# Designed miniproteins, single chains: the designs that were tried, part 34

Each design is a single chain, and the fold is of that chain. pLDDT is the mean over its residues in the fold that is shown.

## One batch from the design tools (miniprotein)

Design m1159
Fold by ESMFold2-Fast:
Structure m1159 (fold): chain A 100 residues (1-100)
Amino acid sequence: SPLEELVKELEEALKRAIETLERLRGTSSGETAEVLDRAIEILKRALENPGDVETIEESAEELRELYEEHREAPREVLTLIQLIIHELEEYAKKLKEAEE
């Protein structure tokens, strides 16, 4: 099923994003560590329901709010969060199209 393949691709993308964030978390402290921990928790929740469009859209929105609240975080962290937001938004669109 095209939908099943898309869900698996999103699951793999989420796992890779979590691994990247966890690596940055391992070398981070203070506010940066808190931002990374929150981003990881948002993505882990998305990973529990990778086929649920509403969950993916809510995860992208929560990451956008996290970005806006912590604009003083290191540029590397903020850039990664922006890339993850974009990927989640693109996957949400593809999931909606696959249901049609």
Scores: mean pLDDT 87

Design m1160
Fold by ESMFold2-Fast:
Structure m1160 (fold): chain A 61 residues (1-61)
Amino acid sequence: MLSEEELQREVDLAMVQMAAALAKKYEGVEVDPNDLKEVLEALKSLKEPMESAIKLAEKLL
């Protein structure tokens, strides 16, 4: 059984791993500077959903 702190740490680590996987995916697809701006906006748009998902997972326990 994980404490709330341990669970939050595991969720944070999972999100970091997902972010790293996405970064590697986008690195594998070389994009021009204009496409890079769109990718950055997409990554920023994922920040709020990811934070919401973390909070929801924490509340469900």
Scores: mean pLDDT 64

Design m1161
Fold by ESMFold2-Fast:
Structure m1161 (fold): chain A 64 residues (1-64)
Amino acid sequence: SLSKEELIKLGDELAKQGHPQLGAVLNSLAASTKKKTLSPEEIVELMEKNGFTEEAALFREKLK
């Protein structure tokens, strides 16, 4: 599970690597969730529900 701090850090790093849309999605999840942590599966599911299937797959690769 990732904390809000970890999600923001990861989003910033991915944006620097040329994935600004994925970074923006991670920042939005960190800002909108009331949970202290989100599992990788929860993050992927939320991305897929919003039509970001490619970003979801990329995110999963980054976490392993």
Scores: mean pLDDT 77

Design m1162
Fold by ESMFold2-Fast:
Structure m1162 (fold): chain A 91 residues (1-91)
Amino acid sequence: SLEENKEKLKAFYEKLGLEPPDEFVIDPETGYAVPKHLVVKGKFKSKYSGKEVDYAVKDPRSGKTIYSPADYALLKYDPESGVEIPKLKKV
């Protein structure tokens, strides 16, 4: 559920020493919830589908754009910290 996904992401942020996200958006390619404040609008190429997408995701610690929302949903571990990214479900 969306609520379960929010709770998992809050726990993940607490492990990183960051404030938990308040708002989420649904990734249209995967159906997974992504923290709204990490979404960067623009034109990017998804590594997941190879399609052009209108947004990307920032690293929650550095703020650097590192992957699309679809790629974020596929990651098992945060590439910079090695912390396990929670498995999110479609909503």
Scores: mean pLDDT 63

Design m1163
Fold by ESMFold2-Fast:
Structure m1163 (fold): chain A 104 residues (1-104)
Amino acid sequence: SRKELLLKEARDMKKIAEDTKENIKKGKLSKFQALLNLIVIGGTAVVIRRIAEKLGMEEVKKKAEEVLDLVQQAGKALLAGDIDTFIKLLDEIIKKAEEIEKLI
């Protein structure tokens, strides 16, 4: 089912964001590895957006677009060395992933 794929992608996005947050807080993740994880989160949000569009799930599509904006902001914070802002933006991505799951 396309809805099952959408749910899986939302859960995977949440898990990557949670794992990235915990590992960077523990000093176990370089800024470069965190940036690669952001690219994966962004790619997952693009997939969610496209599936939501095909299913007519306008609110899910909108939330996926909001995640893409948060990924761009998180990348800028990471490159500036603003780890506190980066972590806060990951928390917002996690919240958006949970909101997407509740809409499916």
Scores: mean pLDDT 90

Design m1164
Fold by ESMFold2-Fast:
Structure m1164 (fold): chain A 110 residues (1-110)
Amino acid sequence: SAVNSIVNGLTSTNTHIAGNGFLGLLVIDDLDTKIAAIPPLLKLLKSSNSTEQEDAAEILTLLLQQDPELAQPFIDLGGVDILVKLLNSSNTSVASAAARALSILLKKNP
């Protein structure tokens, strides 16, 4: 399924595969499929790997810019608390990416 392909892409250690899964999310005109991608994205945001945390926050920012309707499901799944924790990251790239995601999220759901 498209959801399984995207989930596999997002959890891949190969940046090309992860990028391809993310591009699939941007072209899918199905809100339910995009919502189903939020839990694996939250797992990447909670990863101990700073590259995965940064990439997931950037992916979230792009998804929210494309589909602002994703903001409420992300909030309902506890995504705000995860992004707030990432603001306190010792990795400045992770903290900056999380700040950008929160900025977009708050613009859609103040």
Scores: mean pLDDT 72

Design m1165
Fold by ESMFold2-Fast:
Structure m1165 (fold): chain A 60 residues (1-60)
Amino acid sequence: ERFRVTKDIIVNAGEPVLIPEGAVVEVIDETHALVTLPDGTVVELTGNTAQYLLTHTEPI
């Protein structure tokens, strides 16, 4: 299931990463998500970080 990020968010993915508004999130499960950035870079998020990002998304 795919979601769109609703605002710019900084997440910790081993290092601080800016996830901009409009980035696409593909949910693997409730604690695992893949985020595609506008430049085509894919960031894998797990656990609490994935859950936090998902609170700032809307369905596509």
Scores: mean pLDDT 78

Design m1166
Fold by ESMFold2-Fast:
Structure m1166 (fold): chain A 76 residues (1-76)
Amino acid sequence: MEEELRKKVEEALEGAKKAALSLSNATAAIAWLQHARREITEYLEENAPEEVAKELIEEVEKGVEEAIREIQAQAA
């Protein structure tokens, strides 16, 4: 269960990053990543045990922050 949830989260995050990078507008790309973060977090809170949800949410936050920094660096 935990392994499957982690893989699902990693795939969802990677998909969101690829979708964001396909956008020509940095504001839209960041908004897309923020939306994906919220959706994944809500899914984990609903479907994962507390400890698993905390760990995976932390990984999602870190991944989204890294992607946003990359987009901001390219836009600057």
Scores: mean pLDDT 79

Design m1167
Fold by ESMFold2-Fast:
Structure m1167 (fold): chain A 74 residues (1-74)
Amino acid sequence: SPDEETLARLDRLLEEHDRAVAEGDVDRAEALVAEMGRLLREHPLSDPIQRTLALLRWAAAASEAFVLRRQQER
């Protein structure tokens, strides 16, 4: 289904984001957060529960990238 395809793409982006954060690659982490936002905007999930969970996962990734950026600005 389109929802399953979108969730699979989100899972891949989150795995890449976790690697970028682990490596301290802020620019890549931020780029992947932007890609997740674009994916969820262009391919909105039809299930309201899955949509809410995906948005929360995206928000968590964005928060993590924000913290990483603040740590590297010193």
Scores: mean pLDDT 89

Design m1168
Fold by ESMFold2-Fast:
Structure m1168 (fold): chain A 87 residues (1-87)
Amino acid sequence: EEARNAEIERRFEAASPEEASRLVRELAREQGLPEPTVEAYGRSARYLKENRPELALEAWYEAQKASTDPAAKKSAESFERYKEELE
């Protein structure tokens, strides 16, 4: 899938914010991710293309929290607790 991956990367770099959002949502659905996670990843990609990295990171984090994978949810919760302990 090297050629496909290179094409996806080029498409993402050339894409508008809306096209990037659509591309990422399609890829997330191919992975079998739940719709809330798909939509959050789409918003993250859009914010990245709009040069809003803080909003992109927040949307990406919401995608992780919306995942139905218990390990992903537990990892996100553990990271938040770890941050509190270090602060």
Scores: mean pLDDT 69

Design m1169
Fold by ESMFold2-Fast:
Structure m1169 (fold): chain A 61 residues (1-61)
Amino acid sequence: ASAARLAATRDKIRALVEAGDYEGLNAFLEKEFGLRFSSDEEVKELAPRIIAVLDARIASL
């Protein structure tokens, strides 16, 4: 994936977390990565880890 696409995905995740839109975040992660979480608490805990993985991938390109 291009750095621009990864950065756009990361920024979208951050925007959804900032807005408190955990339903939208779950739907976005399902659409982009095939990931579905069972609770808002689970997605809240995992969102920073997903962002960190994306940041590491962008830095490695």
Scores: mean pLDDT 78

Design m1170
Fold by ESMFold2-Fast:
Structure m1170 (fold): chain A 65 residues (1-65)
Amino acid sequence: MEEEEKRRRQKLIDEARKLYDEAGKLFTEAGIYRSKGDTEKAEKLMKEAGENFERAHRLLEEARS
């Protein structure tokens, strides 16, 4: 594997990991708000987490290519 290609894939993977970390944090916060009965805030956080997961998935697909 060429170093240039390896760096490209690593960069995409790093960006995806960052998005996954952000999504995980949002899911955790959503769970906390649900436990407090704040369903509206929990749903907003869940939506943001889902968007970050989708973006991370697309970056991983790009890295696989």
Scores: mean pLDDT 82

Design m1171
Fold by ESMFold2-Fast:
Structure m1171 (fold): chain A 91 residues (1-91)
Amino acid sequence: LSPELQASIDEGVQLIADAVDRVSMRNVSRLPDDKKRELGDAYYEQGLRYYEEGNYRLAARYYRRASEIYRDVDPEKARKYEEEARRLEEE
């Protein structure tokens, strides 16, 4: 894709992702542990798809959300996912 077309797609996807993420994360704390694990796994898998597509901004965002979800149920996974997100943002 051309740089301008890629930038336009990235902007649109980020706007939608921001809206969905704000609504979803607000309610995450109310979920039981098993549902938090399912949701965290879904966010991480989506992040991996963005990483494979070369969209590191969205990959980092989804990794960070997976980390936040796992914070209360699996602190080790939360730490690993946060480190993956930070690494993508620093590079």
Scores: mean pLDDT 73

Design m1172
Fold by ESMFold2-Fast:
Structure m1172 (fold): chain A 95 residues (1-95)
Amino acid sequence: SAMARRVAEARRRGQELADKLLKTALNLIDEGKSFEEVREAMRKIVREARPTPEELAALLEYASQRYATGNEKEQKAAHAVIEAAVDALRELAER
């Protein structure tokens, strides 16, 4: 159905954005950036991507799974991504 396709598409886009954010966060951590610098970079990427609430929900689910199963560096990256996504959801709720 059209609704099932829309949900699957949003999930895919949210997961793709999460993967991009996590890879970028890991690279910044490897470069010696502070958690605050990584979080600010994640916030900028999320803002530029203009994700829908459905895409943000999928992103948060994916990042939370990576946090639960990752090593210390992966947990730090996922934490920064989660905080950026939560901030984006708060901004959407205020519109």
Scores: mean pLDDT 87

Design m1173
Fold by ESMFold2-Fast:
Structure m1173 (fold): chain A 101 residues (1-101)
Amino acid sequence: PLAEEARRALAEGVAAFKAGDYESAAEHFQEAARLAEAAGDEGLRIASLVLLSVALEKLGRLDEAERYYQRALELFFALQQRDPEAAAATAARVRALLEEL
């Protein structure tokens, strides 16, 4: 259920981003990252943090975007060392979500 809530928040963020509402998108992506962390879904957490970084870049909040992007990279690198298959699936998910923006 928490992972479903994280996926819903992520989808709401993507919809807001596509509408040009980058402030709302950032809020939804931040909530998605929080819910994904609570659910233990590392892939969703990484994807949410990457999309949050992109939304923050659109808002000109570059220092915050850089911090969240670095956090996503750290988590992705740790996942890749522990579970390369899960890391590959996460990379594919991130790519698909970025293509939707």
Scores: mean pLDDT 92

Design m1174
Fold by ESMFold2-Fast:
Structure m1174 (fold): chain A 78 residues (1-78)
Amino acid sequence: KEEEERLEKIREAVEANKDTSHIPKTIELLKETLRLESERLVAKRDEFYQRAAAEPDPSRRTAIEVTLLLYEGLAKEI
Protein backbone atom coordinates (compact mmCIF):
# COMPACT_ATOMS: atom_id res chain seq x y z
CA LYS A 1 0.00 0.00 0.00
CA GLU A 2 1.59 3.21 -1.21
CA GLU A 3 0.35 5.45 1.60
CA GLU A 4 1.26 2.94 4.31
CA GLU A 5 4.74 2.56 2.84
CA ARG A 6 5.21 6.33 2.79
CA LEU A 7 3.96 6.66 6.37
CA GLU A 8 6.32 3.89 7.46
CA LYS A 9 9.24 5.82 5.95
CA ILE A 10 8.16 8.89 7.89
CA ARG A 11 8.04 6.90 11.12
CA GLU A 12 11.57 5.67 10.46
CA ALA A 13 12.72 9.21 9.67
CA VAL A 14 11.15 10.53 12.88
CA GLU A 15 12.82 7.78 14.89
CA ALA A 16 16.16 8.61 13.27
CA ASN A 17 15.58 12.35 13.71
CA LYS A 18 14.71 12.38 17.39
CA ASP A 19 17.17 15.23 17.93
CA THR A 20 16.75 18.69 16.41
CA SER A 21 19.66 18.34 13.98
CA HIS A 22 17.55 16.05 11.76
CA ILE A 23 14.25 17.96 11.79
CA PRO A 24 14.60 19.34 8.21
CA LYS A 25 14.47 15.82 6.74
CA THR A 26 11.29 15.07 8.67
CA ILE A 27 9.65 18.27 7.44
CA GLU A 28 10.38 17.42 3.80
CA LEU A 29 8.94 13.92 4.25
CA LEU A 30 5.80 15.41 5.82
CA LYS A 31 5.39 17.77 2.86
CA GLU A 32 5.72 14.85 0.45
CA THR A 33 3.13 12.85 2.38
CA LEU A 34 0.70 15.78 2.37
CA ARG A 35 1.16 16.12 -1.38
CA LEU A 36 0.41 12.43 -1.92
CA GLU A 37 -2.71 12.69 0.22
CA SER A 38 -3.85 15.74 -1.74
CA GLU A 39 -3.26 13.90 -5.03
CA ARG A 40 -5.35 10.95 -3.86
CA LEU A 41 -8.16 13.30 -2.84
CA VAL A 42 -7.99 14.97 -6.26
CA ALA A 43 -8.12 11.52 -7.85
CA LYS A 44 -11.64 11.29 -6.40
CA ARG A 45 -12.47 14.69 -7.88
CA ASP A 46 -15.02 13.24 -10.31
CA GLU A 47 -16.86 11.50 -7.49
CA PHE A 48 -16.94 14.61 -5.30
CA TYR A 49 -17.84 16.81 -8.27
CA GLN A 50 -20.75 14.57 -9.20
CA ARG A 51 -21.90 14.57 -5.58
CA ALA A 52 -21.77 18.37 -5.60
CA ALA A 53 -23.74 18.56 -8.83
CA ALA A 54 -26.40 16.22 -7.40
CA GLU A 55 -26.60 18.18 -4.14
CA PRO A 56 -29.90 20.11 -4.03
CA ASP A 57 -28.68 22.49 -1.31
CA PRO A 58 -26.65 25.24 -3.02
CA SER A 59 -24.68 26.08 0.13
CA ARG A 60 -23.57 22.47 0.57
CA ARG A 61 -22.79 22.25 -3.13
CA THR A 62 -20.55 25.31 -2.86
CA ALA A 63 -18.79 23.86 0.19
CA ILE A 64 -17.97 20.66 -1.71
CA GLU A 65 -16.67 22.62 -4.70
CA VAL A 66 -14.52 24.86 -2.51
CA THR A 67 -13.08 21.79 -0.79
CA LEU A 68 -12.12 20.34 -4.17
CA LEU A 69 -10.41 23.59 -5.14
CA LEU A 70 -8.45 23.54 -1.88
CA TYR A 71 -7.33 19.97 -2.53
CA GLU A 72 -6.19 20.87 -6.04
CA GLY A 73 -4.41 23.95 -4.74
CA LEU A 74 -2.54 21.89 -2.14
CA ALA A 75 -1.51 19.34 -4.77
CA LYS A 76 -0.03 22.14 -6.90
CA GLU A 77 1.66 24.03 -4.05
CA ILE A 78 3.16 21.09 -2.21
Scores: mean pLDDT 66

Design m1175
Fold by ESMFold2-Fast:
Structure m1175 (fold): chain A 90 residues (1-90)
Amino acid sequence: DEVKRLIVEAIGELADGIGALLKAGETEVARRVMRKLGEAENAYRAGDYESALRHLREGARILLEHSKSPEALAEAEKVLELLRKAEELL
């Protein structure tokens, strides 16, 4: 299923973004994004793809609004592009 593939890729990119935040010392931003990633993973396991996409989008938004790390910001942009593709298939 293409939607599942895109959600799994977006989860991976958001996880990479969290790694970049931690490397940059943006620990509080990383904690907020980790909560959204956990919510997205729980929704995905439950088969609730709409909620998974919403939580991933919220995580990427937190990254874009609060991070100063170019590496973390690049991962957030990748998440949003994957979510755009997944939403077109729903």
Scores: mean pLDDT 89

Design m1176
Fold by ESMFold2-Fast:
Structure m1176 (fold): chain A 107 residues (1-107)
Amino acid sequence: SHEAALSVALDLVTRETQRLLAEEEFGPEDTEELAIRAVERALERARREGLDPAVIEVLERALEGLRNRDYSNPEARAVLLVVRATLDARHGREPAAGGAEFVRRMR
């Protein structure tokens, strides 16, 4: 399903975001750049590993939305929120609260 493909895509993006944060220093102002780079790496990995075409399509749609700043695209918006939560968790000593769990709650 599209929801299952989105879930896999977001997991890949989260892992690539964590790798980027281990390699380079990023601040909150870098969230959009970090998201684009994380999706590019996730897409490269998905293509290299021959993942489900539905996962690749989700990543391609997210990347296009992020590059165009089109946040009406739900895939681009979901990626940006997950990347922001991952970045906040890395820099916040005590917001386990500021991570993906709070982004998922989408008040």
Scores: mean pLDDT 81

Design m1177
Fold by ESMFold2-Fast:
Structure m1177 (fold): chain A 86 residues (1-86)
Amino acid sequence: SPAVWALAEAAVHEIRAAVSLITADKYEKKGDLEKAIESYEEAIRHYRRAIEVLKPYADDPDVANALKASEQGLRDAEKRLEELRK
């Protein structure tokens, strides 16, 4: 079904977001704030992509759960990025 393909595509973006968050944390620990910011921005782009592909199928409970997780990931990444810009 189209919803299954949306879940698969979103899963790829969620994995890429997770990798970008790990990369951001490593740069932050090294004091490389510029690269940490770039990596958080990459994570945010991937969460936004996951949300975009899931939204049309939000009436499916499995999609709704994935969408909620991606929206939470986006909020957490945006909050961390905002803290680094202070």
Scores: mean pLDDT 89

Design m1178
Fold by ESMFold2-Fast:
Structure m1178 (fold): chain A 74 residues (1-74)
Amino acid sequence: MSPAAQALADFLMETLGLSRALAEAIVAAIEAEARSLDEALDVLRGHGIDLRGATGPAGLRLQELLRALLAESA
């Protein structure tokens, strides 16, 4: 994994309690399918991840990690 992909996977595991395999699969799907922040959030929703619970600093960190991943994937 790239550093940005690994950072997002680690965040998903630590914040949402996802398994490594599931977190890595979600990151790979975002890299393959998403071209924008909104599309990346749609991928997360498709995997049943409702990020409404990730508020305040966690929500901001998620947006930072998604933007870093999308920039690296471009």
Scores: mean pLDDT 76

Design m1179
Fold by ESMFold2-Fast:
Structure m1179 (fold): chain A 68 residues (1-68)
Amino acid sequence: SEEEQFQELLEKLRKTAEEFEKQGRTELAKALRDVVEESERKKLSVEETEKLALQRYLETLDAEAARA
Protein backbone atom coordinates (compact mmCIF):
# COMPACT_ATOMS: atom_id res chain seq x y z
CA SER A 1 0.00 0.00 0.00
CA GLU A 2 1.03 3.66 -0.28
CA GLU A 3 1.11 3.84 3.54
CA GLU A 4 3.58 0.92 3.61
CA GLN A 5 5.72 2.60 0.91
CA PHE A 6 5.66 5.83 2.95
CA GLN A 7 6.82 4.05 6.14
CA GLU A 8 9.55 2.21 4.19
CA LEU A 9 10.77 5.54 2.77
CA LEU A 10 10.85 7.17 6.24
CA GLU A 11 12.80 4.17 7.59
CA LYS A 12 15.34 4.43 4.74
CA LEU A 13 15.75 8.16 5.40
CA ARG A 14 16.29 7.51 9.14
CA LYS A 15 18.91 4.83 8.42
CA THR A 16 20.66 7.07 5.88
CA ALA A 17 20.72 9.91 8.44
CA GLU A 18 22.23 7.54 11.06
CA GLU A 19 24.96 6.49 8.60
CA PHE A 20 25.78 10.14 7.79
CA GLU A 21 25.98 10.92 11.52
CA LYS A 22 28.41 8.00 12.00
CA GLN A 23 30.54 9.50 9.19
CA GLY A 24 30.58 12.90 10.97
CA ARG A 25 28.31 14.43 8.31
CA THR A 26 26.05 15.95 10.95
CA GLU A 27 24.33 18.56 8.75
CA LEU A 28 23.25 15.90 6.21
CA ALA A 29 21.97 13.70 9.04
CA LYS A 30 19.98 16.63 10.48
CA ALA A 31 18.55 17.57 7.06
CA LEU A 32 17.20 14.04 6.49
CA ARG A 33 15.78 13.80 10.03
CA ASP A 34 14.02 17.14 9.50
CA VAL A 35 12.48 15.74 6.29
CA VAL A 36 11.18 12.70 8.21
CA GLU A 37 9.63 14.92 10.90
CA GLU A 38 8.01 17.30 8.37
CA SER A 39 6.68 14.42 6.26
CA GLU A 40 5.07 12.77 9.31
CA ARG A 41 3.67 16.06 10.66
CA LYS A 42 2.21 17.19 7.31
CA LYS A 43 1.23 13.65 6.22
CA LEU A 44 3.00 14.10 2.89
CA SER A 45 2.72 11.59 0.05
CA VAL A 46 5.61 9.32 -0.95
CA GLU A 47 6.28 11.56 -3.98
CA GLU A 48 6.25 14.77 -1.90
CA THR A 49 8.57 13.19 0.70
CA GLU A 50 11.01 12.02 -2.01
CA LYS A 51 11.09 15.48 -3.62
CA LEU A 52 11.58 17.19 -0.25
CA ALA A 53 14.35 14.75 0.75
CA LEU A 54 16.17 15.21 -2.57
CA GLN A 55 15.91 19.02 -2.39
CA ARG A 56 17.14 19.23 1.23
CA TYR A 57 19.87 16.65 0.58
CA LEU A 58 21.27 18.53 -2.45
CA GLU A 59 21.11 21.92 -0.69
CA THR A 60 22.91 20.51 2.36
CA LEU A 61 25.47 18.65 0.22
CA ASP A 62 26.30 21.89 -1.66
CA ALA A 63 26.74 23.76 1.65
CA GLU A 64 28.92 20.93 3.04
CA ALA A 65 31.09 20.90 -0.12
CA ALA A 66 31.57 24.69 0.08
CA ARG A 67 32.99 24.27 3.62
CA ALA A 68 35.32 21.41 2.65
Scores: mean pLDDT 84

Design m1180
Fold by ESMFold2-Fast:
Structure m1180 (fold): chain A 70 residues (1-70)
Amino acid sequence: GIEELKEALRKYAEKTGKYTPEEVELLEEALEAMANNDLEKLREIAEKLVESKNPELKEAGEVLLERLES
């Protein structure tokens, strides 16, 4: 379920150093919003992702915003 995905994300971030704790928290919130079909919350999270210093997360946020606008 979602808790297993959140745990896997935390372990991946810890092992690889690819995400900051703040980025991990944001991605966990995105997983929760997706599971709850909360499009408004998902939009807020996507807007925060596009401000990320991580290019992969910024791109993911931009793609997500485009899909939510449609």
Scores: mean pLDDT 81

Design m1181
Fold by ESMFold2-Fast:
Structure m1181 (fold): chain A 99 residues (1-99)
Amino acid sequence: MELKERIGEVLDKLAEAIPNPKAQELVREARDALLAGDSERFNKLLVEIKKEIENPEIQELVEGALRSAGVARIAYDAGNEKAARFAIDEMEREVEKLK
């Protein structure tokens, strides 16, 4: 799978794993912003997503996964496939803890 597509798929799984419908929708918007290369919008959505999640453990896992998504995108744009794959694997670990 292409790395950019894999980032999107893991973010889709993150959205599905979140029990809050509003936070879930904001994660989908963050996914679209990140895949479009809109880092400013992605960072603003991160702050909004955190405000919607009341459970601190879920908030930490969701923030971790989103921050790793940002790192994966930066590494991908820099042509650093190894760093991008590492960050995607970290996203997958955080999402798995939400199941």
Scores: mean pLDDT 85

Design m1182
Fold by ESMFold2-Fast:
Structure m1182 (fold): chain A 89 residues (1-89)
Amino acid sequence: SVEEIILERAKKVLKEVEENKNGSIEEYQKLLNQAKGYKAAAEESLRTLEESGLATPEQRETLERALEEAKRAIELAEENLEKAKKEEE
């Protein structure tokens, strides 16, 4: 489903941020942009499903988890980006 794809992509970006401890500024900026994109996709999908009145509990839970994963990826990518910027000065 679309919901599961968004969740899978959000989880993958979070894992990539966690595994790339010594990445470049460019790499962390890319991961941050991807994480922000998946956050936006999850929020838009949740909004659309709620407005339709046809959202299942499973769809909502999947998108809410995707949103949590994406938010965590954003936080870590921002932290890693700040560290990388300090190390390249």
Scores: mean pLDDT 84

Design m1183
Fold by ESMFold2-Fast:
Structure m1183 (fold): chain A 76 residues (1-76)
Amino acid sequence: NLKKEIIDKAKQRIIELIEKGAPVETIENMILSLAKLFGKPELGEKAAKEVREAYQNGDKEKAIETVEKFSEEIKK
């Protein structure tokens, strides 16, 4: 369960940064790094793209939802 603990901690930190208005590049880099760490870079690329689109639309809720879904996908 160390894998799940690392993913959940990273998820909470990424969501906190989104809520605080961190730049999209910071969020993208964290998503891509987390995905690479767990051998699923394609999931990270997809999630980073969706978060960037949410940021372009000013949709914080969608950005957070994308991170939550991504975190569940990399646990599998």
Scores: mean pLDDT 88

Design m1184
Fold by ESMFold2-Fast:
Parts: structure tokens; C-alpha cells; sequence
Structure m1184 (fold): chain A 90 residues (1-90)
């Protein structure tokens, strides 16, 4: 645990803060169709995070772990962009 990649801890902290902010913004969606799109985006993102977390735990070396972290960052950016697009339509 003490030797865990500091980038993971930073990413998780940034993830938690930004996800909470996006979730609060999502609760303000008034259009039922846009809310459904937000809920689907959140569901897809949560499934991806869970799958990548399992892959990270199964990773055999640091190179594999770094690639999974990169995928996590990409999935979060995609989720954030999708939420912003949904909110812009409301």
C-alpha cells in the first residue's frame, strides 16, 4: 500500500471530486430524455470503471497497470464530455 503509484491516489481523488460535481449537476436535469441519457452515461461509466479496476488488480506488471490507468483517464474524460453535452442541451 505504501508503494502504490502516487498517480493512482491523485487520479482517485480527482475522480471522486469531479464525479461528485457531475452527479450534482446531473440531478438538476429537467428534461426526462436528457436525464435518461445522463443515467445511461453514468451506468456505462460505472461499468467501465469496475471492469478496469478488476483488470488493474489482475495486472502482472507496472506497464500493464499504467496502461489501465491511462484507459481510466480516457473513460473519465469521455464521461465528463458526455455529461457536459447533455447539460448543454437542458
Amino acid sequence: MKEVDEKIKQLVKEFQQEVLELLERGKTIKDPSLRAQFEQALKDFNAKVQELGEQYRAAKNEAEKKEILKQLEQEFEAFKAQVDAILAQD
Scores: mean pLDDT 75

Design m1185
Fold by ESMFold2-Fast:
Structure m1185 (fold): chain A 93 residues (1-93)
Amino acid sequence: AVELEEEILEKIEKELKEFVEEKLKKTLPKVQELLENKKKEEQEKEYRKIMIELYRELAEKLRELAAKEDNPELKEAYLKLAEEYERIIEAEK
């Protein structure tokens, strides 16, 4: 049911909210510095590195949340999201 998916997404969002806010707080100043101080070619390369590192940290956090989660549907959702970020990292090699 659509409502059950919304409940799962709300729980994921709540758990990740503080983590995402913390990472964005650290990431946004780096992105701003790149836009102001670097040539376009260097900006693209460094931005890609920043995004890959962020995806890696998100995948690790999702794995930790899955390991601690007692709800099987929410646990599966965390693991699937972690695997998706891990696949993105692998594709960018």
Scores: mean pLDDT 73

Design m1186
Fold by ESMFold2-Fast:
Structure m1186 (fold): chain A 67 residues (1-67)
Amino acid sequence: AEELRKQIEEIRKKVEAGDDPKELLKKVNELVMQIAKELDAGKISPQQALELLDEIGEIRKKIKEQE
């Protein structure tokens, strides 16, 4: 969970910095895949996965609004 939260924070910083929306969306999609793998491996709880996906949803919305 800690590593995934750090990755979310880094993407958030890049959104605020005005980085390329297409590259940010690729990173978001890779992070979603990583969350799914961590959940399947039992490294995070379903509740933690849902919370992380909710944060990603907010970030994705911001990226789309900047296109």
Scores: mean pLDDT 79

Design m1187
Fold by ESMFold2-Fast:
Structure m1187 (fold): chain A 67 residues (1-67)
Amino acid sequence: MDEKLKKAEEAVQKALEAASFEQRLQLQQASQDGDLDRLLELTEEMLKQAGLEDVAPEVLEVIREEA
């Protein structure tokens, strides 16, 4: 569990580093609004931009379980 969560956090961190300021702002807004669907969409898009699309399903699963 802890290892899977850590991997998901590392992937999200890399995605955020590759994300634009606008994308990070949109992610923050979705989080504040409690819009889980939007949060998942933005996270998947950012993971693809970072070249982490292969791990996206597992990262999104962790986010759904923690929400």
Scores: mean pLDDT 77

Design m1188
Fold by ESMFold2-Fast:
Structure m1188 (fold): chain A 68 residues (1-68)
Amino acid sequence: AEPTPEEIVEATRARLRAAGVPEAVVDAVAANLRGIAAANPDLSPAELEELADRMARQVLAHLAARAA
């Protein structure tokens, strides 16, 4: 079954929390993904998952760079 936009958002939140991302940043990413999904109803679940993965990777890379 294809994941819903909310399932993609919650999976992304869980991933970021597991990596120690601050809750305010997790909530900001979730809000951004929900906004993108709402503004782009033609966006497929797979495209939203790819965007969510890209966004999560950027957040994680930024935190790693700031920790170094």
Scores: mean pLDDT 83

Design m1189
Fold by ESMFold2-Fast:
Structure m1189 (fold): chain A 76 residues (1-76)
Amino acid sequence: KREELLELIDRAIEHVQAGNAEEALEYVGRAFELAQSLPGGEKIQELLMRAAAHIQAGNAESALEELKRARELAEE
């Protein structure tokens, strides 16, 4: 459901802000899997994949930007 997807994205944002890259990636992965089950989830998955790449590269600011965009789309 959309609420569950939003919760997972919000947790990923919290962990990126806290510097917990491993936990942030766990939540991004769960959000990506959930988005596969939703109509229109493909765009959200693209943003989550870009966020994961930035987290792995240590680019917290860019990761947060992509996660916030994914959150906005998930509200639709």
Scores: mean pLDDT 85

Design m1190
Fold by ESMFold2-Fast:
Structure m1190 (fold): chain A 65 residues (1-65)
Amino acid sequence: SLEEQAKAELEGILSLIEDNVVSVEQVDGKTYIKVEIKNVMDLFLATIAAAEGSFSGLITVEKLP
């Protein structure tokens, strides 16, 4: 199903940034994944992950303070 394909895609995308994930929160039916950007490669991977999102709320890229 489309939902199964979306889940598989999400898991693949998350594996690219797994080491940079700080927190995962679910708010009002949406999933927010916070990642830490330490270098240019981390930024590139996070940007690719965000761009490959297949449904709303998949990935949001945020800069930590």
Scores: mean pLDDT 62

Design m1191
Fold by ESMFold2-Fast:
Structure m1191 (fold): chain A 82 residues (1-82)
Amino acid sequence: MPPEVREAEARRRAARRAEIDQFLAELDKLEKKASKEIQPLITERRQLYVEAQGASEEHRSTLLEEMRRKEEEFKKLLEKEK
């Protein structure tokens, strides 16, 4: 049974790593194209990510959920930018 738990955890870690890479790529792209008004939102998103990675596990969980919710709003803002 422990191997199943370890494998599930490894999958979540891999998924998180890929998601981070995707976020960073999107932020880099957006920052180059973004207006001055959008750039503060990019900076805030990055700050939350850094804080989430440095925070306690309990706080990190809350921040990650908050980030996911705000990510949807951020995507709508990207459509507006176009």
Scores: mean pLDDT 66

Design m1192
Fold by ESMFold2-Fast:
Structure m1192 (fold): chain A 107 residues (1-107)
Amino acid sequence: NIEELIKRLEEVAKKVLEAAKELLKKETDREKILRLIGLILRVIGLLYELDLLKKSDLSDDEKRKKLIRIAKELIKIAEELLKIDPDNKLAQEALKKAKELLKELEA
């Protein structure tokens, strides 16, 4: 179960990264470009943390606590993307999936 939750959270993180990268390709506003770069770097950091977590000998309870933190950070990033582009379908779907995973992790 915990390995499946890690994989599903990686899929959400990759979707957030895709949304941010697609927005960056189309953006011409300097402040929004800098914000998108910051969000991309944050998602890359979370993907690295998820990779380390997969390879770790931590207990399932310790892994679950770290996944809850990562899910909350992905929710914040997706919400920040939606402040830049409220109609972004990739960011909307990523936010929905991240919130669903957070509920499963907290159950």
Scores: mean pLDDT 89

Design m1193
Fold by ESMFold2-Fast:
Structure m1193 (fold): chain A 65 residues (1-65)
Amino acid sequence: MVGDVYQATEEVPAVFASGVTLKKGETATVLGIDEVTGVALVQNSAGKEGYVSLAVLEKKTKLVG
């Protein structure tokens, strides 16, 4: 859900080269979801924003807040 905090259980790669990669154990806040393109805009613990695949996020993260 938008506003939820997720922790990566595995590495979550960026959708684009300029995006954000989440390393195992890193947390990210969901800022937006685009179900049509299957991507989420997330912000990592350092404040960096980027797009990740929704399918990868759902498989490789867990909700922590």
Scores: mean pLDDT 75

